# Ledger of designs, part 26: designed miniproteins, single chains, continued (2)

Each design is a single chain, and the fold is of that chain. pLDDT is the mean over its residues in the fold that is shown.

## One batch from the design tools (miniprotein)

Design m4933
Fold by ESMFold2-Fast:
Structure m4933 (fold): chain A 117 residues (1-117)
Amino acid sequence: MKKITITIELKPGVDVTITLEVSADGKVKVRVEIRENGKLVASVEGEGPLDKMPEVVAETFERAAKKAEELGYPEAADLFRRIAEQVRKASPDFEEVVRAVFKGLGFDSYPAFELPP
């Protein structure tokens, strides 16, 4: 019932899309995608129980970082590693995990989180 999609331009022609979703079945789903010139070049997904949300999200970003590095996107790999570090410090609350993702992205998580979609 809760879903957020975040898209950032990491550098010209390279976009990162992050989707975080809490399903009605009490699971968290996370998807990390890299697109170059509109073409999907990498997709990494993770799923797990809500009480393990920080671990599931962080592990997915760690796998995304390895994939990005292997594919020649070191800036994406560094970004994903920073997000994983912040997410591991979060409580297993959707809002706190979202704040941790924004903090890993280099945003002040407090004012950025309060802005309307």
Scores: mean pLDDT 81

Design m4934
Fold by ESMFold2-Fast:
Structure m4934 (fold): chain A 91 residues (1-91)
Amino acid sequence: SEAVERLKEKLDASGSVEEFREGLRQVLEALEKQAEEARKAGDEETAKLLEEAKELVEKAARALEEGKVEEALEYLEKADEKVKEAAELRR
């Protein structure tokens, strides 16, 4: 996902956890909408991957609240991989 990838790049480049938190809700909302669209289309596998990506972004948010920037980046990398897997299923 462009949204998750941009968020990961922004956190890695700036190191600003406060600025990053503003983007988290928007990314979570985008993943929720994409998962709902996949479910409505009958694409349960894609919906599952997008829901897993959402859970990973939520874990990244929790890591940031604890000041664990490196763990947050790891969760975001895993979330981006899940979104890429969802895109591959549609090829």
Scores: mean pLDDT 76

Design m4935
Fold by ESMFold2-Fast:
Structure m4935 (fold): chain A 61 residues (1-61)
Amino acid sequence: MKEYSEIISKAMKEAMKRGLSPQVVNKIAIEARKYIKENPEVTPQELKDYIEKLIEEELKK
């Protein structure tokens, strides 16, 4: 749990640096936590890849 929280926090900071609003970054964090809950065996790398995909999708809007 602590490791996942650190990954999410770091990704949120990176998303804000890439121009996403705090509201959008919070949405990504919620989706990341849902992903962990639905996929309890997810690896740290898979979680990072999933969050990066969400960030890229929001940046394309």
Scores: mean pLDDT 80

Design m4936
Fold by ESMFold2-Fast:
Structure m4936 (fold): chain A 67 residues (1-67)
Amino acid sequence: SDLVDAISQVVRDYVAGKDLPAEDLRVETDADGVTTLTISPAGISRALGKPSDAPPVTLRFAPPEPA
């Protein structure tokens, strides 16, 4: 689960307000309130502390569904 560990580390660092290189993580929020985090292969490799063959990882966070 190296990829999951790398994703978790990058997300935790982002949430903790760490200064992450723009080349490692890109954050975009669209008009529908969907936030997209794109973690580059460089970001994955840096989070793992070793080279990785992982492609860029995209995570999407939709706004909470209205009650």
Scores: mean pLDDT 75

Design m4938
Fold by ESMFold2-Fast:
Structure m4938 (fold): chain A 60 residues (1-60)
Amino acid sequence: HMEQKELEEKGKRYAEEAKKAIQNNDLKTASDLALEADKYGLTEEANEIYRLISKKIAEK
């Protein structure tokens, strides 16, 4: 029910919150927020966030 522009803006907010969650070491929240960003059309940003999460987990 949302306009495309509204969906993209919402996705950007989710992606931004996910990056903040990564900085706070809250990887579960970051993952959940990245998934939401992807659902709202920010697939590239969501993929970058997933990559950052995986790097943090794998390099520990």
Scores: mean pLDDT 79

Design m4939
Fold by ESMFold2-Fast:
Structure m4939 (fold): chain A 71 residues (1-71)
Amino acid sequence: SAAEQAALARLRARAEEALEVAEKLIKDNGASPEQKERLEELRRRLEEAETIAELRDVLGDLMSLIQELQG
């Protein structure tokens, strides 16, 4: 549906913004090897995500990583 396509696009945009925030936090403040590996896994999951559920999961995990990186 058009509503589902709009929701997918909005969630993808938010996840892409969260990915950029996480990348900047790692660049500016540094991160553990485990945090860097998590970012690269989340980048792959975002690229492969095709459903609302998958995009929500990736966005949630990115937001969790951002909170950890901020302390």
Scores: mean pLDDT 89

Design m4940
Fold by ESMFold2-Fast:
Structure m4940 (fold): chain A 64 residues (1-64)
Amino acid sequence: MDLSRAAELARSLGLSPAQVQRAVGLIQEKGLENTTARELAEAAGISERTARRLLEALERAGLR
């Protein structure tokens, strides 16, 4: 998994550096395929809408 590209996509969606680290950390721990929008939103402190957009962007980029 390309975590540097995942971090760039998260930053492009307006996540703070701390939120990016929490989001990437969860994806690294569970894998992208096992991470839900709700879990990502709770871990990163973002809305479920933003979490869904991030997951869609990661899937579109082929970062599974």
Scores: mean pLDDT 78

Design m4941
Fold by ESMFold2-Fast:
Structure m4941 (fold): chain A 66 residues (1-66)
Amino acid sequence: SFEEALKAYREGWEALVRGDYERAVENFRKAIEYFEKAIKEGHPAAPVLLETARKLLDEAEKRLQA
């Protein structure tokens, strides 16, 4: 789950940087789901990355609405 979360997080960031806000939203939503699973699996880095992914999702959603 943690590796899948990192992959989705990276793809979301790359989409956000190039202005593909729809793809950024999709990938950050996937990252959040996988990070929540990683927290249950005991990954110590997962909680802070989950918080960051949620903030980036909010930014991408705001950009999509503008």
Scores: mean pLDDT 86

Design m4942
Fold by ESMFold2-Fast:
Structure m4942 (fold): chain A 60 residues (1-60)
Amino acid sequence: MVGDEYVAVEDYVARRPDELTLRRGDRVRVLEEVDPGRWRVRSLATGAEGLVPRSVLEPL
């Protein structure tokens, strides 16, 4: 859900400038559900924002 905190369950390397690189264990806040498979998130550690696959995230 938008506004909720999620955790990365695996590493993800950004493939485009609009994507966010995450390491397993990184905490993010969901900003926007672009579609069911792609979410825009903000890293809680760095403040960086970008698109990531929904499949690499689990709710906290």
Scores: mean pLDDT 84

Design m4943
Fold by ESMFold2-Fast:
Structure m4943 (fold): chain A 62 residues (1-62)
Amino acid sequence: DLVEKGKEYAKKAIEAAKKGDIDTAEEYMSKAVELLEEAGKTEEADKTKKEILEAIIEAAKK
């Protein structure tokens, strides 16, 4: 299930961002967005990308 895999990668991206692992967060973000877009969940992909980017920005402020 592409949606389930996309959500798994999104969760991993946010966890990586919170740990300050920005490279891993960006890799998982790209995978999550790609999988959700392939599943036809474009709005969910956009929302997920924004959530991960916000987590990365917050980590970068430290």
Scores: mean pLDDT 81

Design m4944
Fold by ESMFold2-Fast:
Structure m4944 (fold): chain A 79 residues (1-79)
Amino acid sequence: SSMEQLLQEALEKIDKGYENAKKAILEAVKAGDYAAAQTYLDIFRAESEKLIAEIEDEEVREKAREHMEKKIEELEKLV
């Protein structure tokens, strides 16, 4: 269905953002730059929230938000 396609596209965009943020956070942490690591986490949150806000379907939006929150929790463990 089109809703399943919209959810898949949203999750794929969040996952791409997560992989980019994770790499940046790990590099910052290795350098001892915890302020930069926190900034990359904050950027991921802000960009993911903007993406989720554009989703008109409530159920798709809810699932995308849950996925985002799970990814944020994983990134927070790295800082």
Scores: mean pLDDT 88

Design m4945
Fold by ESMFold2-Fast:
Structure m4945 (fold): chain A 63 residues (1-63)
Amino acid sequence: SLKQELLRLIGEILRLIGEQFDLELRYRRGEISEEEYQRRMAEIDARINQLMQQMRALEQQLS
């Protein structure tokens, strides 16, 4: 169902946000370079944006 798919997308976004927190902690601890941190953060941000676009498309299907 559209509702179940929406909840799945929300769950994926929350997991990715958790990965961003972990990545920030590793950067602050000096475990990764600034370049690596920026690259990985940008990759996660792009994925979150894609999932948010999918959620908006599903919401429009209910209208």
Scores: mean pLDDT 86

Design m4946
Fold by ESMFold2-Fast:
Structure m4946 (fold): chain A 76 residues (1-76)
Amino acid sequence: MEEALKLLEEGGKLEEEGKLEEAAKLYLEAARLLEGVDPALAAQALWGAARLYEKLGKKEEAEELRRRAEELHAAA
């Protein structure tokens, strides 16, 4: 849990700096760590990464991440 929270915090800082690709990667790693522990927070991290991927023009990857987030949220 602590590791995932640190990744979310660092990702947020990178997003504020405009480093969207790096921020998205940290959100994805946080979601991976949280899937079995806190599915709702994992879904939130995936939605964050999807939003950034959409801004980067990676629409297909963003759509896939949103679907995964919806599945985790529905299971929680």
Scores: mean pLDDT 83

Design m4947
Fold by ESMFold2-Fast:
Structure m4947 (fold): chain A 64 residues (1-64)
Amino acid sequence: KIEEAKKKIEELEEKYASGVLRRLMDGEDPIEVLKREIEIYKKNNDQKGLEAARENLELVEKSK
């Protein structure tokens, strides 16, 4: 149900609070923000960040 999806999005925003919340206030799509985070983690070989960001992106996409 959509209520679960919204809750997951809010939890996601808490995890990436400084960057994501600022960009959402500017009207950016959280999916777009997460895709950028994934690209950064890939460049830095941050496996933990990459995996977490991918999982959160999948959760947000499932909320459609």
Scores: mean pLDDT 64

Design m4948
Fold by ESMFold2-Fast:
Structure m4948 (fold): chain A 55 residues (1-55)
Amino acid sequence: SPLQELSRQVVELVRKFMAGELTIEELENMLRQAEALGDSGLAETVRQIIDLLRS
């Protein structure tokens, strides 16, 4: 399902973040997917991570 695929992508993003390999573009793509699926909790979390990486 789209939500299960999004969950798999979240795990991958967390692993990339831990390795220092996460890009803002990948987070922006995840944000768009979360918003499209109505996952407000994930969307808010991704916005916070983007803000952290830009600071």
Scores: mean pLDDT 77

Design m4949
Fold by ESMFold2-Fast:
Structure m4949 (fold): chain A 90 residues (1-90)
Amino acid sequence: PSPEQLEEINREASAVLYHMLGNIYLKQGDYEGAAAAYEKALEVDPNNAAAWTNLGQAYAGLGKLEEAEEYYRKALAIDPSNEEARANLA
């Protein structure tokens, strides 16, 4: 592939890998590590509703409930059918 195509592929792959890393940290209860990883994923792909939902869950784990609500609302703005984000706002 061209250098531009390779950069695009690498960027997309990085977003997926950071999202997966965030999921690992979240499962371990490392909410700070999870938040940092999801934030990096969202820097690359800000339209990932699942990553916004998981970032909200990480912030809720940190006791930052107001920020968690903001992230769940961002997830729902991107994907209104996201049951996890909707449930966490109910």
Scores: mean pLDDT 84

Design m4950
Fold by ESMFold2-Fast:
Structure m4950 (fold): chain A 82 residues (1-82)
Amino acid sequence: SLEELKEKIESFKDIAPELVNRILERIDLMEQYLKALEERGADPETIERLRKQIEQFAKKAVEILEKLKNGEITLDEARKEL
């Protein structure tokens, strides 16, 4: 779930606090945008597409943070991919 992904992202805060905060802020902005579209009566297909995009971004963020934690990429490389 998105909440589980957000908890996983938060778990990397000790390694890259600024990057983690930026990722979580971006997810929050995307969720706020999605909620605003739902309140305006956007079509279900648009809402589902955007939910999938938020989840895909969160999954990518976890993958990038795992690589950073394992020393596979630098902090600068992680910032560029996110």
Scores: mean pLDDT 87

Design m4951
Fold by ESMFold2-Fast:
Structure m4951 (fold): chain A 62 residues (1-62)
Amino acid sequence: SSFLDQVRASIDEVSKTLSPEARKVLEEGLKRIEELASRSDDRQEIIRVLMETYDRVEELQQ
């Protein structure tokens, strides 16, 4: 979907500035989002998983 394409683009842009550890967390988060999107059209749940992934990435950057 166009929403999923936007999520992928956002993750790709963010990944350019991350450590290998943080990038791995971001990649795993994207896999979870893609799997969720294939099973449901719950945009709010996808956003929640994306935010949780970004929070974890922030922890690794601190």
Scores: mean pLDDT 77

Design m4952
Fold by ESMFold2-Fast:
Formats: structure tokens, C-alpha cells, sequence
Structure m4952 (fold): chain A 56 residues (1-56)
């Protein structure tokens, strides 16, 4: 399966803060379904994280 998801350096740091240190820097070789699930989780956690940091 050839699904390539690559993140920039800032995005990688941001996602590690949102999802934790277990975040995969590249999601190449994941199934499309797993990639969709990860994207949805990133969006959800990103919204929660933004709610926290907007007050800074």
C-alpha cells in the first residue's frame, strides 16, 4: 500500500504535543483507513490544544 503522508518540521512538533511522543513522523505505509482515523484524531486533538493555547 502506497499512501504517503509527510509532515513539516513544525507540524511534527505540533502533532507530538497534541498526540504525544508516540506520534509517527511519517505515516507512509499505513492503510488509507488508518490514515483517515489518524487525521480525524489529529483534528480533534488539535482543536482541544488550540482551546488551551489561545489564552496564552
Amino acid sequence: MKLKITFGKKSIEFFKKVLGEDFVESAEWTSPEEAKKLAREILEKTQEYLDKIREL
Scores: mean pLDDT 62

Design m4953
Fold by ESMFold2-Fast:
Structure m4953 (fold): chain A 94 residues (1-94)
Amino acid sequence: SIDDVIQQVDQLIDDMTQQLLQSQTADQMVSIVNQFFTQIRSIMDTLTQSDRNVVLDHIGVRMSDVIDQLMQTHPMSYVRRVTSVFTRWRIDMA
């Protein structure tokens, strides 16, 4: 079900968030985010377009919260690079 997919996506976001909070460089943060994108792409490839849109919207909301946490813990330049990478990925997936 879509609820099971959302639960799986939430676990991947939680794992990514823990790694991002512990990262020391912008390059590490970008690598972590790209690994997350690879995992999400595998999930998205199994979904209908309607379910993909639901998942993408959910990721957008959750990622906003992640970015807010990173702004408290990391330099703004690092956070901006992560935000730019995520924004491009989301456009490409739509």
Scores: mean pLDDT 89

Design m4954
Fold by ESMFold2-Fast:
Structure m4954 (fold): chain A 96 residues (1-96)
Amino acid sequence: MVEDLEKWAEEELKKNPNDAWAYTLLGMIYYEKGELEKAKEYFEKAVKIDPDNPLAWLLLARIYAKEGDFEKAEEYSRKAAETLGMKEGDFVELYK
């Protein structure tokens, strides 16, 4: 259950506040619930701890695009593409 995963991640962060995966999991949970501001907060913490996190960068980009912040959306989509080893041309093709 999602509630069990949320509780696990919260308990994990009490033991290890630098667990980027636990922050990513919380971000995903709040993203699925439609709590976009909380999701952004958790994903931003995740990438601050581990910038080689393409999932967190991609979901941050999607949230910022949905909010109309296309500059941040493009910046974070580029970060996700870079962590996946994608070139700038490949990025443009994905967002056609």
Scores: mean pLDDT 77

Design m4955
Fold by ESMFold2-Fast:
Structure m4955 (fold): chain A 61 residues (1-61)
Amino acid sequence: ASDEELELGRLYIEAMNALGVADPSVRDEVQKLLVEAARAAADGDFERARELLLEAIEVAK
């Protein structure tokens, strides 16, 4: 995997951890952002995936 893919993997782990401790009221939005980030990464849009993961972490806080 590239360094960019490894960085995204670390952000994904952080976002998943944030989802696990998030208030129930925001979990659906966090989950939606994680799904969209995974799709962006699968399409090779690593910039979009990164933005979505960071937004998921922010929403979960």
Scores: mean pLDDT 82

Design m4956
Fold by ESMFold2-Fast:
Structure m4956 (fold): chain A 75 residues (1-75)
Amino acid sequence: MKVTILVTVSVNPDAELEEVRQALDELAKRLNEIRAKMEKGEITPEQAEAELRKFVAELKARYGDALQVDVEVRT
């Protein structure tokens, strides 16, 4: 089965560039880790979605004025 995880990121243009860059780097690293785990069969797509949503909530708590992130899973 083909599963697509779509992540939409909106950047606040008035936010500090360094803060935006740091948040994007953290998001990219986490996405790559989760994708690698799914490719290896270590986690299910449902678990990957749950991990991503949890991480996005943590990221928003830290950088909420710099980024908005939305996650959508399609099968």
Scores: mean pLDDT 76

Design m4957
Fold by ESMFold2-Fast:
Structure m4957 (fold): chain A 71 residues (1-71)
Amino acid sequence: MEHLEKGKEYAEKGEYQKALQEYAKALEIDPDNEEVRKALAEVLEKVGATSFAKVVLSGGDLSQILKLLRP
């Protein structure tokens, strides 16, 4: 998944906003993708959004999170 790979690259560079945008695009394509959900949760933990990371990992509703990542 190209968006997942770009998101990981941005996260490694510390560009968390760009990483979150790429992961949001990946989840729009495949919302059940476990690898994308784990990557998104990791970045959310790094930016202090631990509660959102927990929701992503538990397979909860992503609508609120996706609205924050995509205007």
Scores: mean pLDDT 73

Design m4958
Fold by ESMFold2-Fast:
Structure m4958 (fold): chain A 101 residues (1-101)
Amino acid sequence: PTITLSGGGTVKEGSSVTLNATFSENVDGKVSWYKQKEGKEPILLAKDGKVVEGVDSRFSVSGSGTNFSLTITNLKKEDSATYYAKDSSGNTSSGVKLTVE
C-alpha cells in the first residue's frame, strides 16, 4: 500500500498537532511511528499501534482501517523533526517535517 502523511508544517510551541497517515488500502492496526532528526538515528515512538514504553506521555496514536494518526500535545522545540509511519510489512511513508516555534 501507499502511505500518505499530512499535518506537518510550522506549529506554535505549547500547542498540539495531529499527523495523519492515509493508506491506499485497509491495513491491520500494526502501524509504527518514527521521529527522525537530521544526522541522527531514527527514534521509534510507537510500535504496532501502541506508544513505546519510555516515550513522553504527550505522544499518542490511534486509527483503524486506512486512517491512522500520531498526536503530540504541549509541543516543545525538541519535537521539531521529520516524522514517518511504517506498516507491519515494512512499507514506509514519505516523511512530514514538523517545525515547532
Scores: mean pLDDT 85

Design m4959
Fold by ESMFold2-Fast:
Structure m4959 (fold): chain A 66 residues (1-66)
Amino acid sequence: GARDRAAVLAHMLTGLSAEQAQRAADIAMKYVDNVEEAAKKLMEEFGMDRETAETIARAAHNAVKL
């Protein structure tokens, strides 16, 4: 599902633990209709760069709209 895809990308792109990647996926899903806010929250909570945060946020957004 969209959440699982976001979690896998968070783990692969950042090296976050599985638990932290699941938390990142939960944030991406909470703000799935607002990619900019999702990316901002990912950057604030995990110290991700903008490109990585936007990639995770957009992956969740696109998966929900499929």
Scores: mean pLDDT 82

Design m4960
Fold by ESMFold2-Fast:
Structure m4960 (fold): chain A 69 residues (1-69)
Amino acid sequence: MVTEEDVERLRELLDAPFEEAKRLLEELGLLERFEELYLGFVNAGFPPELAYRMAMGMLILDAEYEARK
C-alpha cells in the first residue's frame, strides 16, 4: 500500500543521486515502471534530464492518488 510517507520519499528522489533513487525505487517496486516511463519520454523527443523529472513526476502523482485512497 502506498502511503503519504512513500510520496515524500519519491519527492526526495528528484534531487537525489541516481544510486539513491535506484535503491528507493527498487524498495518500492517502482524501478521497472520508472524505466518504462523514462524511455517513453526520451523516445517522445524529450531531453534525458527532463524525461527523468517527468517520469518521477508521474510516479509521484500515482503514489499521491494511492495515498489518498
Scores: mean pLDDT 75

Design m4961
Fold by ESMFold2-Fast:
Structure m4961 (fold): chain A 100 residues (1-100)
Amino acid sequence: MITKEQAEKLLEEGSKRLEEIKKEYPELWKEAEKQAKELVDKHGVGMAESMGITVDDLYTLETGNKLSVLLKKQGKDDLAFEVHEATSKYVAGKRALRDL
């Protein structure tokens, strides 16, 4: 079982890396947010409940997922993987803190 401190560290590391990428690629982030919003506004409430996260957390998760796809289309596979890892840390931290 991870500790509260470990969960908070995962959330902080994920959130910080996503904010750094947002600053470096603001137009791609905006497009990813738009695609995520369209998906989450239509189906997101049930998805968030099933994952044990908030709708706001789901917007962040889906933005990361859409951004990773957009980066892969540009041949930025390493950065797409970093986005996926940061997004995974964010969700893992949020879920662990809920269960603590």
Scores: mean pLDDT 81

Design m4962
Fold by ESMFold2-Fast:
Structure m4962 (fold): chain A 57 residues (1-57)
Amino acid sequence: DELEEKLKLLKKQIEEGKVYELTEEEIERFEKAKKEGNLPKVFIEMVELVLEAQKKA
């Protein structure tokens, strides 16, 4: 699964200190789409990893 491989790469990049920043508006759009059930589970995990990395930075 290509998304699972991208998730593994993203985890490695975060461990290497690469952090991505999401705006409040982007977070709100993600939360709405997640609530509507329109997002793959792997994609949700990827965005949540970015949010956790952003909070720790």
Scores: mean pLDDT 71

Design m4963
Fold by ESMFold2-Fast:
Structure m4963 (fold): chain A 58 residues (1-58)
Amino acid sequence: MMDEMARAAQLAAEIVRENPDASAEEIAARLVEAGVDPELARRIATVVANARASAREA
């Protein structure tokens, strides 16, 4: 199960890398299309969006 979370996080990073302005909703949708569990996709997308916001403030 932990490998699935790591894979989802890596895929989310790739999505953001290709689409820097993608919203959390768009990131979650692309993760689901790639076969990630919808609940996990939503959680990972939220974490990535929050990390991006924090980086802009720092």
Scores: mean pLDDT 75

Design m4964
Fold by ESMFold2-Fast:
Structure m4964 (fold): chain A 67 residues (1-67)
Amino acid sequence: PNLIGYTNGDTVITAKDMTLAELSEKYPQIKVVGEKAKNYRITAENTTLKEIADKLAKEGFGVFDAS
């Protein structure tokens, strides 16, 4: 279980847990700005990104603040 992710300002990198299509459907307010292996780098408008990161972590994504 690779639960490795990052948060950097308005950008969150999540570990693989969900397909890109499933991620985009569940969180339409975010956009994917990069991909490395099965880790997705996502961003969102405003300060909602912290709340999205917390929700993703609770759903099994490896999300953590690396900033």
Scores: mean pLDDT 54

Design m4965
Fold by ESMFold2-Fast:
Structure m4965 (fold): chain A 100 residues (1-100)
Amino acid sequence: MRKLTEKEKIHREVSGILLDALVNDDYAGAKKKLEELAKKYGRKELGVLAENLEAWYNGDEAAAEKLAEALAALSPTPEFAELARRMALGLAEIRRRERA
């Protein structure tokens, strides 16, 4: 069904994968799903998400910035892009402080 734009479909699938990863602590599985989406949609930003997902979860700031920018680029609206950046960077900051 083409009721959603491709960008909106990607956003829904990525959000589901990331939520499942956070709930189940399964970043390896999420990485595999993101790599499969990158092949399906041909979007380089999905590959960037896959490559930086575990490092971002562990509080790496450079990985968080790359993941934030990739999520923003995949977001269907400017408001979702801003929210994605804030959440990605904020979660990494919390993780980094927990490890200090």
Scores: mean pLDDT 79

Design m4966
Fold by ESMFold2-Fast:
Structure m4966 (fold): chain A 92 residues (1-92)
Amino acid sequence: QIEQNEANGRLFALAAVDVALEAGALSEEEAELAKRAIERREVTPESLPPLRKVEAFVAADPEGMTRAALERMRPSLDAERAARADALLAAL
């Protein structure tokens, strides 16, 4: 269950990178570096600036970012987590 929560956290973080990329906050290269750091759980000097850009983007609009990230990760969730994501989206 802790492993599942960590997996869901990674899916959210990856979705956040994709949303930031689509919004023009990241370049494609910066998005790739950020995603690799998230997937490997390894922060390198090259990945730190892109990760900080994602953090700043989320901080600028936490509710909009949460909505966009949940919508992107929803297809990857199991039925129970997808239902929870739908409830959160309805509450936002």
Scores: mean pLDDT 73

Design m4967
Fold by ESMFold2-Fast:
Structure m4967 (fold): chain A 104 residues (1-104)
Amino acid sequence: SEEALTLLRIAEEMLKLDPNDAHAWTLLGRAYADLGRLEEAREAYLKAIELDPSYSGAWLNLGELLERQGRTEEAEQIKQLAYEVAQGKISPEEALKRLEELLA
């Protein structure tokens, strides 16, 4: 869509200014997902989580992507982790360990 192409351009611009911007990687993932490029979307969300595991938005978008791929149980677990991160109920290190276990 035209909206997806706009998001892609915005994300590219943000990453030119700061390649370690977790919000920009999340936006890039959203653009790829909207374009049906699901593998690239997944990689972008995982990079966002790696750069800032406290940013619940990246976790939520990963969960939504997994739902679109029919991975409903994993999606529910990732969304629960997003909630726990947002509420400060889990440390970034613990969240990353649970992510690795879920995607194993």
Scores: mean pLDDT 87

Design m4968
Fold by ESMFold2-Fast:
Structure m4968 (fold): chain A 85 residues (1-85)
Amino acid sequence: ELEEEIERHPVLLVDPSAPVTGLESVPAFEWEGRPVYLPVRRTADGRWELVDFELRIPGMTEEENQAVLDKLREAARAAIAAREA
Protein backbone atom coordinates (compact mmCIF):
# COMPACT_ATOMS: atom_id res chain seq x y z
CA GLU A 1 0.00 0.00 0.00
CA LEU A 2 1.06 3.61 -0.52
CA GLU A 3 1.21 4.44 3.19
CA GLU A 4 3.61 1.54 3.83
CA GLU A 5 5.86 2.50 0.90
CA ILE A 6 6.04 6.16 1.95
CA GLU A 7 7.00 5.29 5.53
CA ARG A 8 9.50 2.68 4.38
CA HIS A 9 11.27 4.84 1.79
CA PRO A 10 10.41 8.52 2.45
CA VAL A 11 13.58 9.93 0.84
CA LEU A 12 15.23 6.85 -0.64
CA LEU A 13 14.45 7.87 -4.23
CA VAL A 14 16.85 10.83 -3.99
CA ASP A 15 19.69 8.29 -4.08
CA PRO A 16 21.51 8.84 -7.40
CA SER A 17 22.84 5.26 -7.35
CA ALA A 18 19.29 3.99 -7.89
CA PRO A 19 18.19 5.58 -11.20
CA VAL A 20 14.57 5.44 -12.29
CA THR A 21 13.97 3.54 -15.54
CA GLY A 22 11.09 3.53 -17.99
CA LEU A 23 10.76 7.31 -18.06
CA GLU A 24 10.44 9.48 -21.14
CA SER A 25 12.65 12.52 -21.51
CA VAL A 26 12.02 15.81 -23.28
CA PRO A 27 14.49 18.43 -24.47
CA ALA A 28 13.43 21.41 -22.39
CA PHE A 29 16.05 23.94 -23.48
CA GLU A 30 19.76 24.58 -24.05
CA TRP A 31 21.95 25.61 -21.13
CA GLU A 32 25.46 26.90 -21.79
CA GLY A 33 25.31 25.38 -25.28
CA ARG A 34 24.24 21.94 -24.03
CA PRO A 35 20.79 20.39 -24.54
CA VAL A 36 19.03 19.63 -21.26
CA TYR A 37 16.72 16.61 -21.09
CA LEU A 38 14.26 16.33 -18.22
CA PRO A 39 12.46 13.18 -17.09
CA VAL A 40 8.70 13.24 -17.58
CA ARG A 41 5.98 10.63 -17.62
CA ARG A 42 2.48 10.42 -19.01
CA THR A 43 -0.25 9.66 -16.49
CA ALA A 44 -3.26 7.43 -17.10
CA ASP A 45 -5.37 10.60 -17.40
CA GLY A 46 -3.40 11.57 -20.50
CA ARG A 47 -1.52 14.46 -18.90
CA TRP A 48 2.22 14.97 -18.47
CA GLU A 49 4.02 15.36 -15.17
CA LEU A 50 7.59 16.17 -14.30
CA VAL A 51 9.40 13.52 -12.28
CA ASP A 52 10.96 15.19 -9.26
CA PHE A 53 14.74 15.14 -9.18
CA GLU A 54 17.63 16.61 -7.22
CA LEU A 55 20.41 18.54 -8.90
CA ARG A 56 23.92 18.45 -7.46
CA ILE A 57 26.61 20.02 -9.64
CA PRO A 58 30.16 19.77 -8.26
CA GLY A 59 31.77 23.17 -7.76
CA MET A 60 28.48 25.01 -7.16
CA THR A 61 27.11 26.34 -3.89
CA GLU A 62 23.69 25.29 -2.60
CA GLU A 63 22.27 28.69 -3.60
CA GLU A 64 23.63 28.33 -7.16
CA ASN A 65 22.20 24.80 -7.41
CA GLN A 66 18.82 26.05 -6.20
CA ALA A 67 18.75 28.85 -8.79
CA VAL A 68 19.55 26.40 -11.61
CA LEU A 69 16.91 23.96 -10.33
CA ASP A 70 14.26 26.69 -10.25
CA LYS A 71 15.11 27.70 -13.82
CA LEU A 72 14.95 24.07 -14.99
CA ARG A 73 11.57 23.52 -13.36
CA GLU A 74 10.14 26.65 -14.98
CA ALA A 75 11.41 25.62 -18.43
CA ALA A 76 10.05 22.09 -17.95
CA ARG A 77 6.59 23.39 -17.05
CA ALA A 78 6.51 25.47 -20.25
CA ALA A 79 7.61 22.48 -22.36
CA ILE A 80 5.02 20.19 -20.75
CA ALA A 81 2.25 22.75 -21.30
CA ALA A 82 3.16 22.97 -25.00
CA ARG A 83 3.06 19.19 -25.40
CA GLU A 84 -0.18 18.84 -23.42
CA ALA A 85 -1.95 21.12 -25.89
Scores: mean pLDDT 53

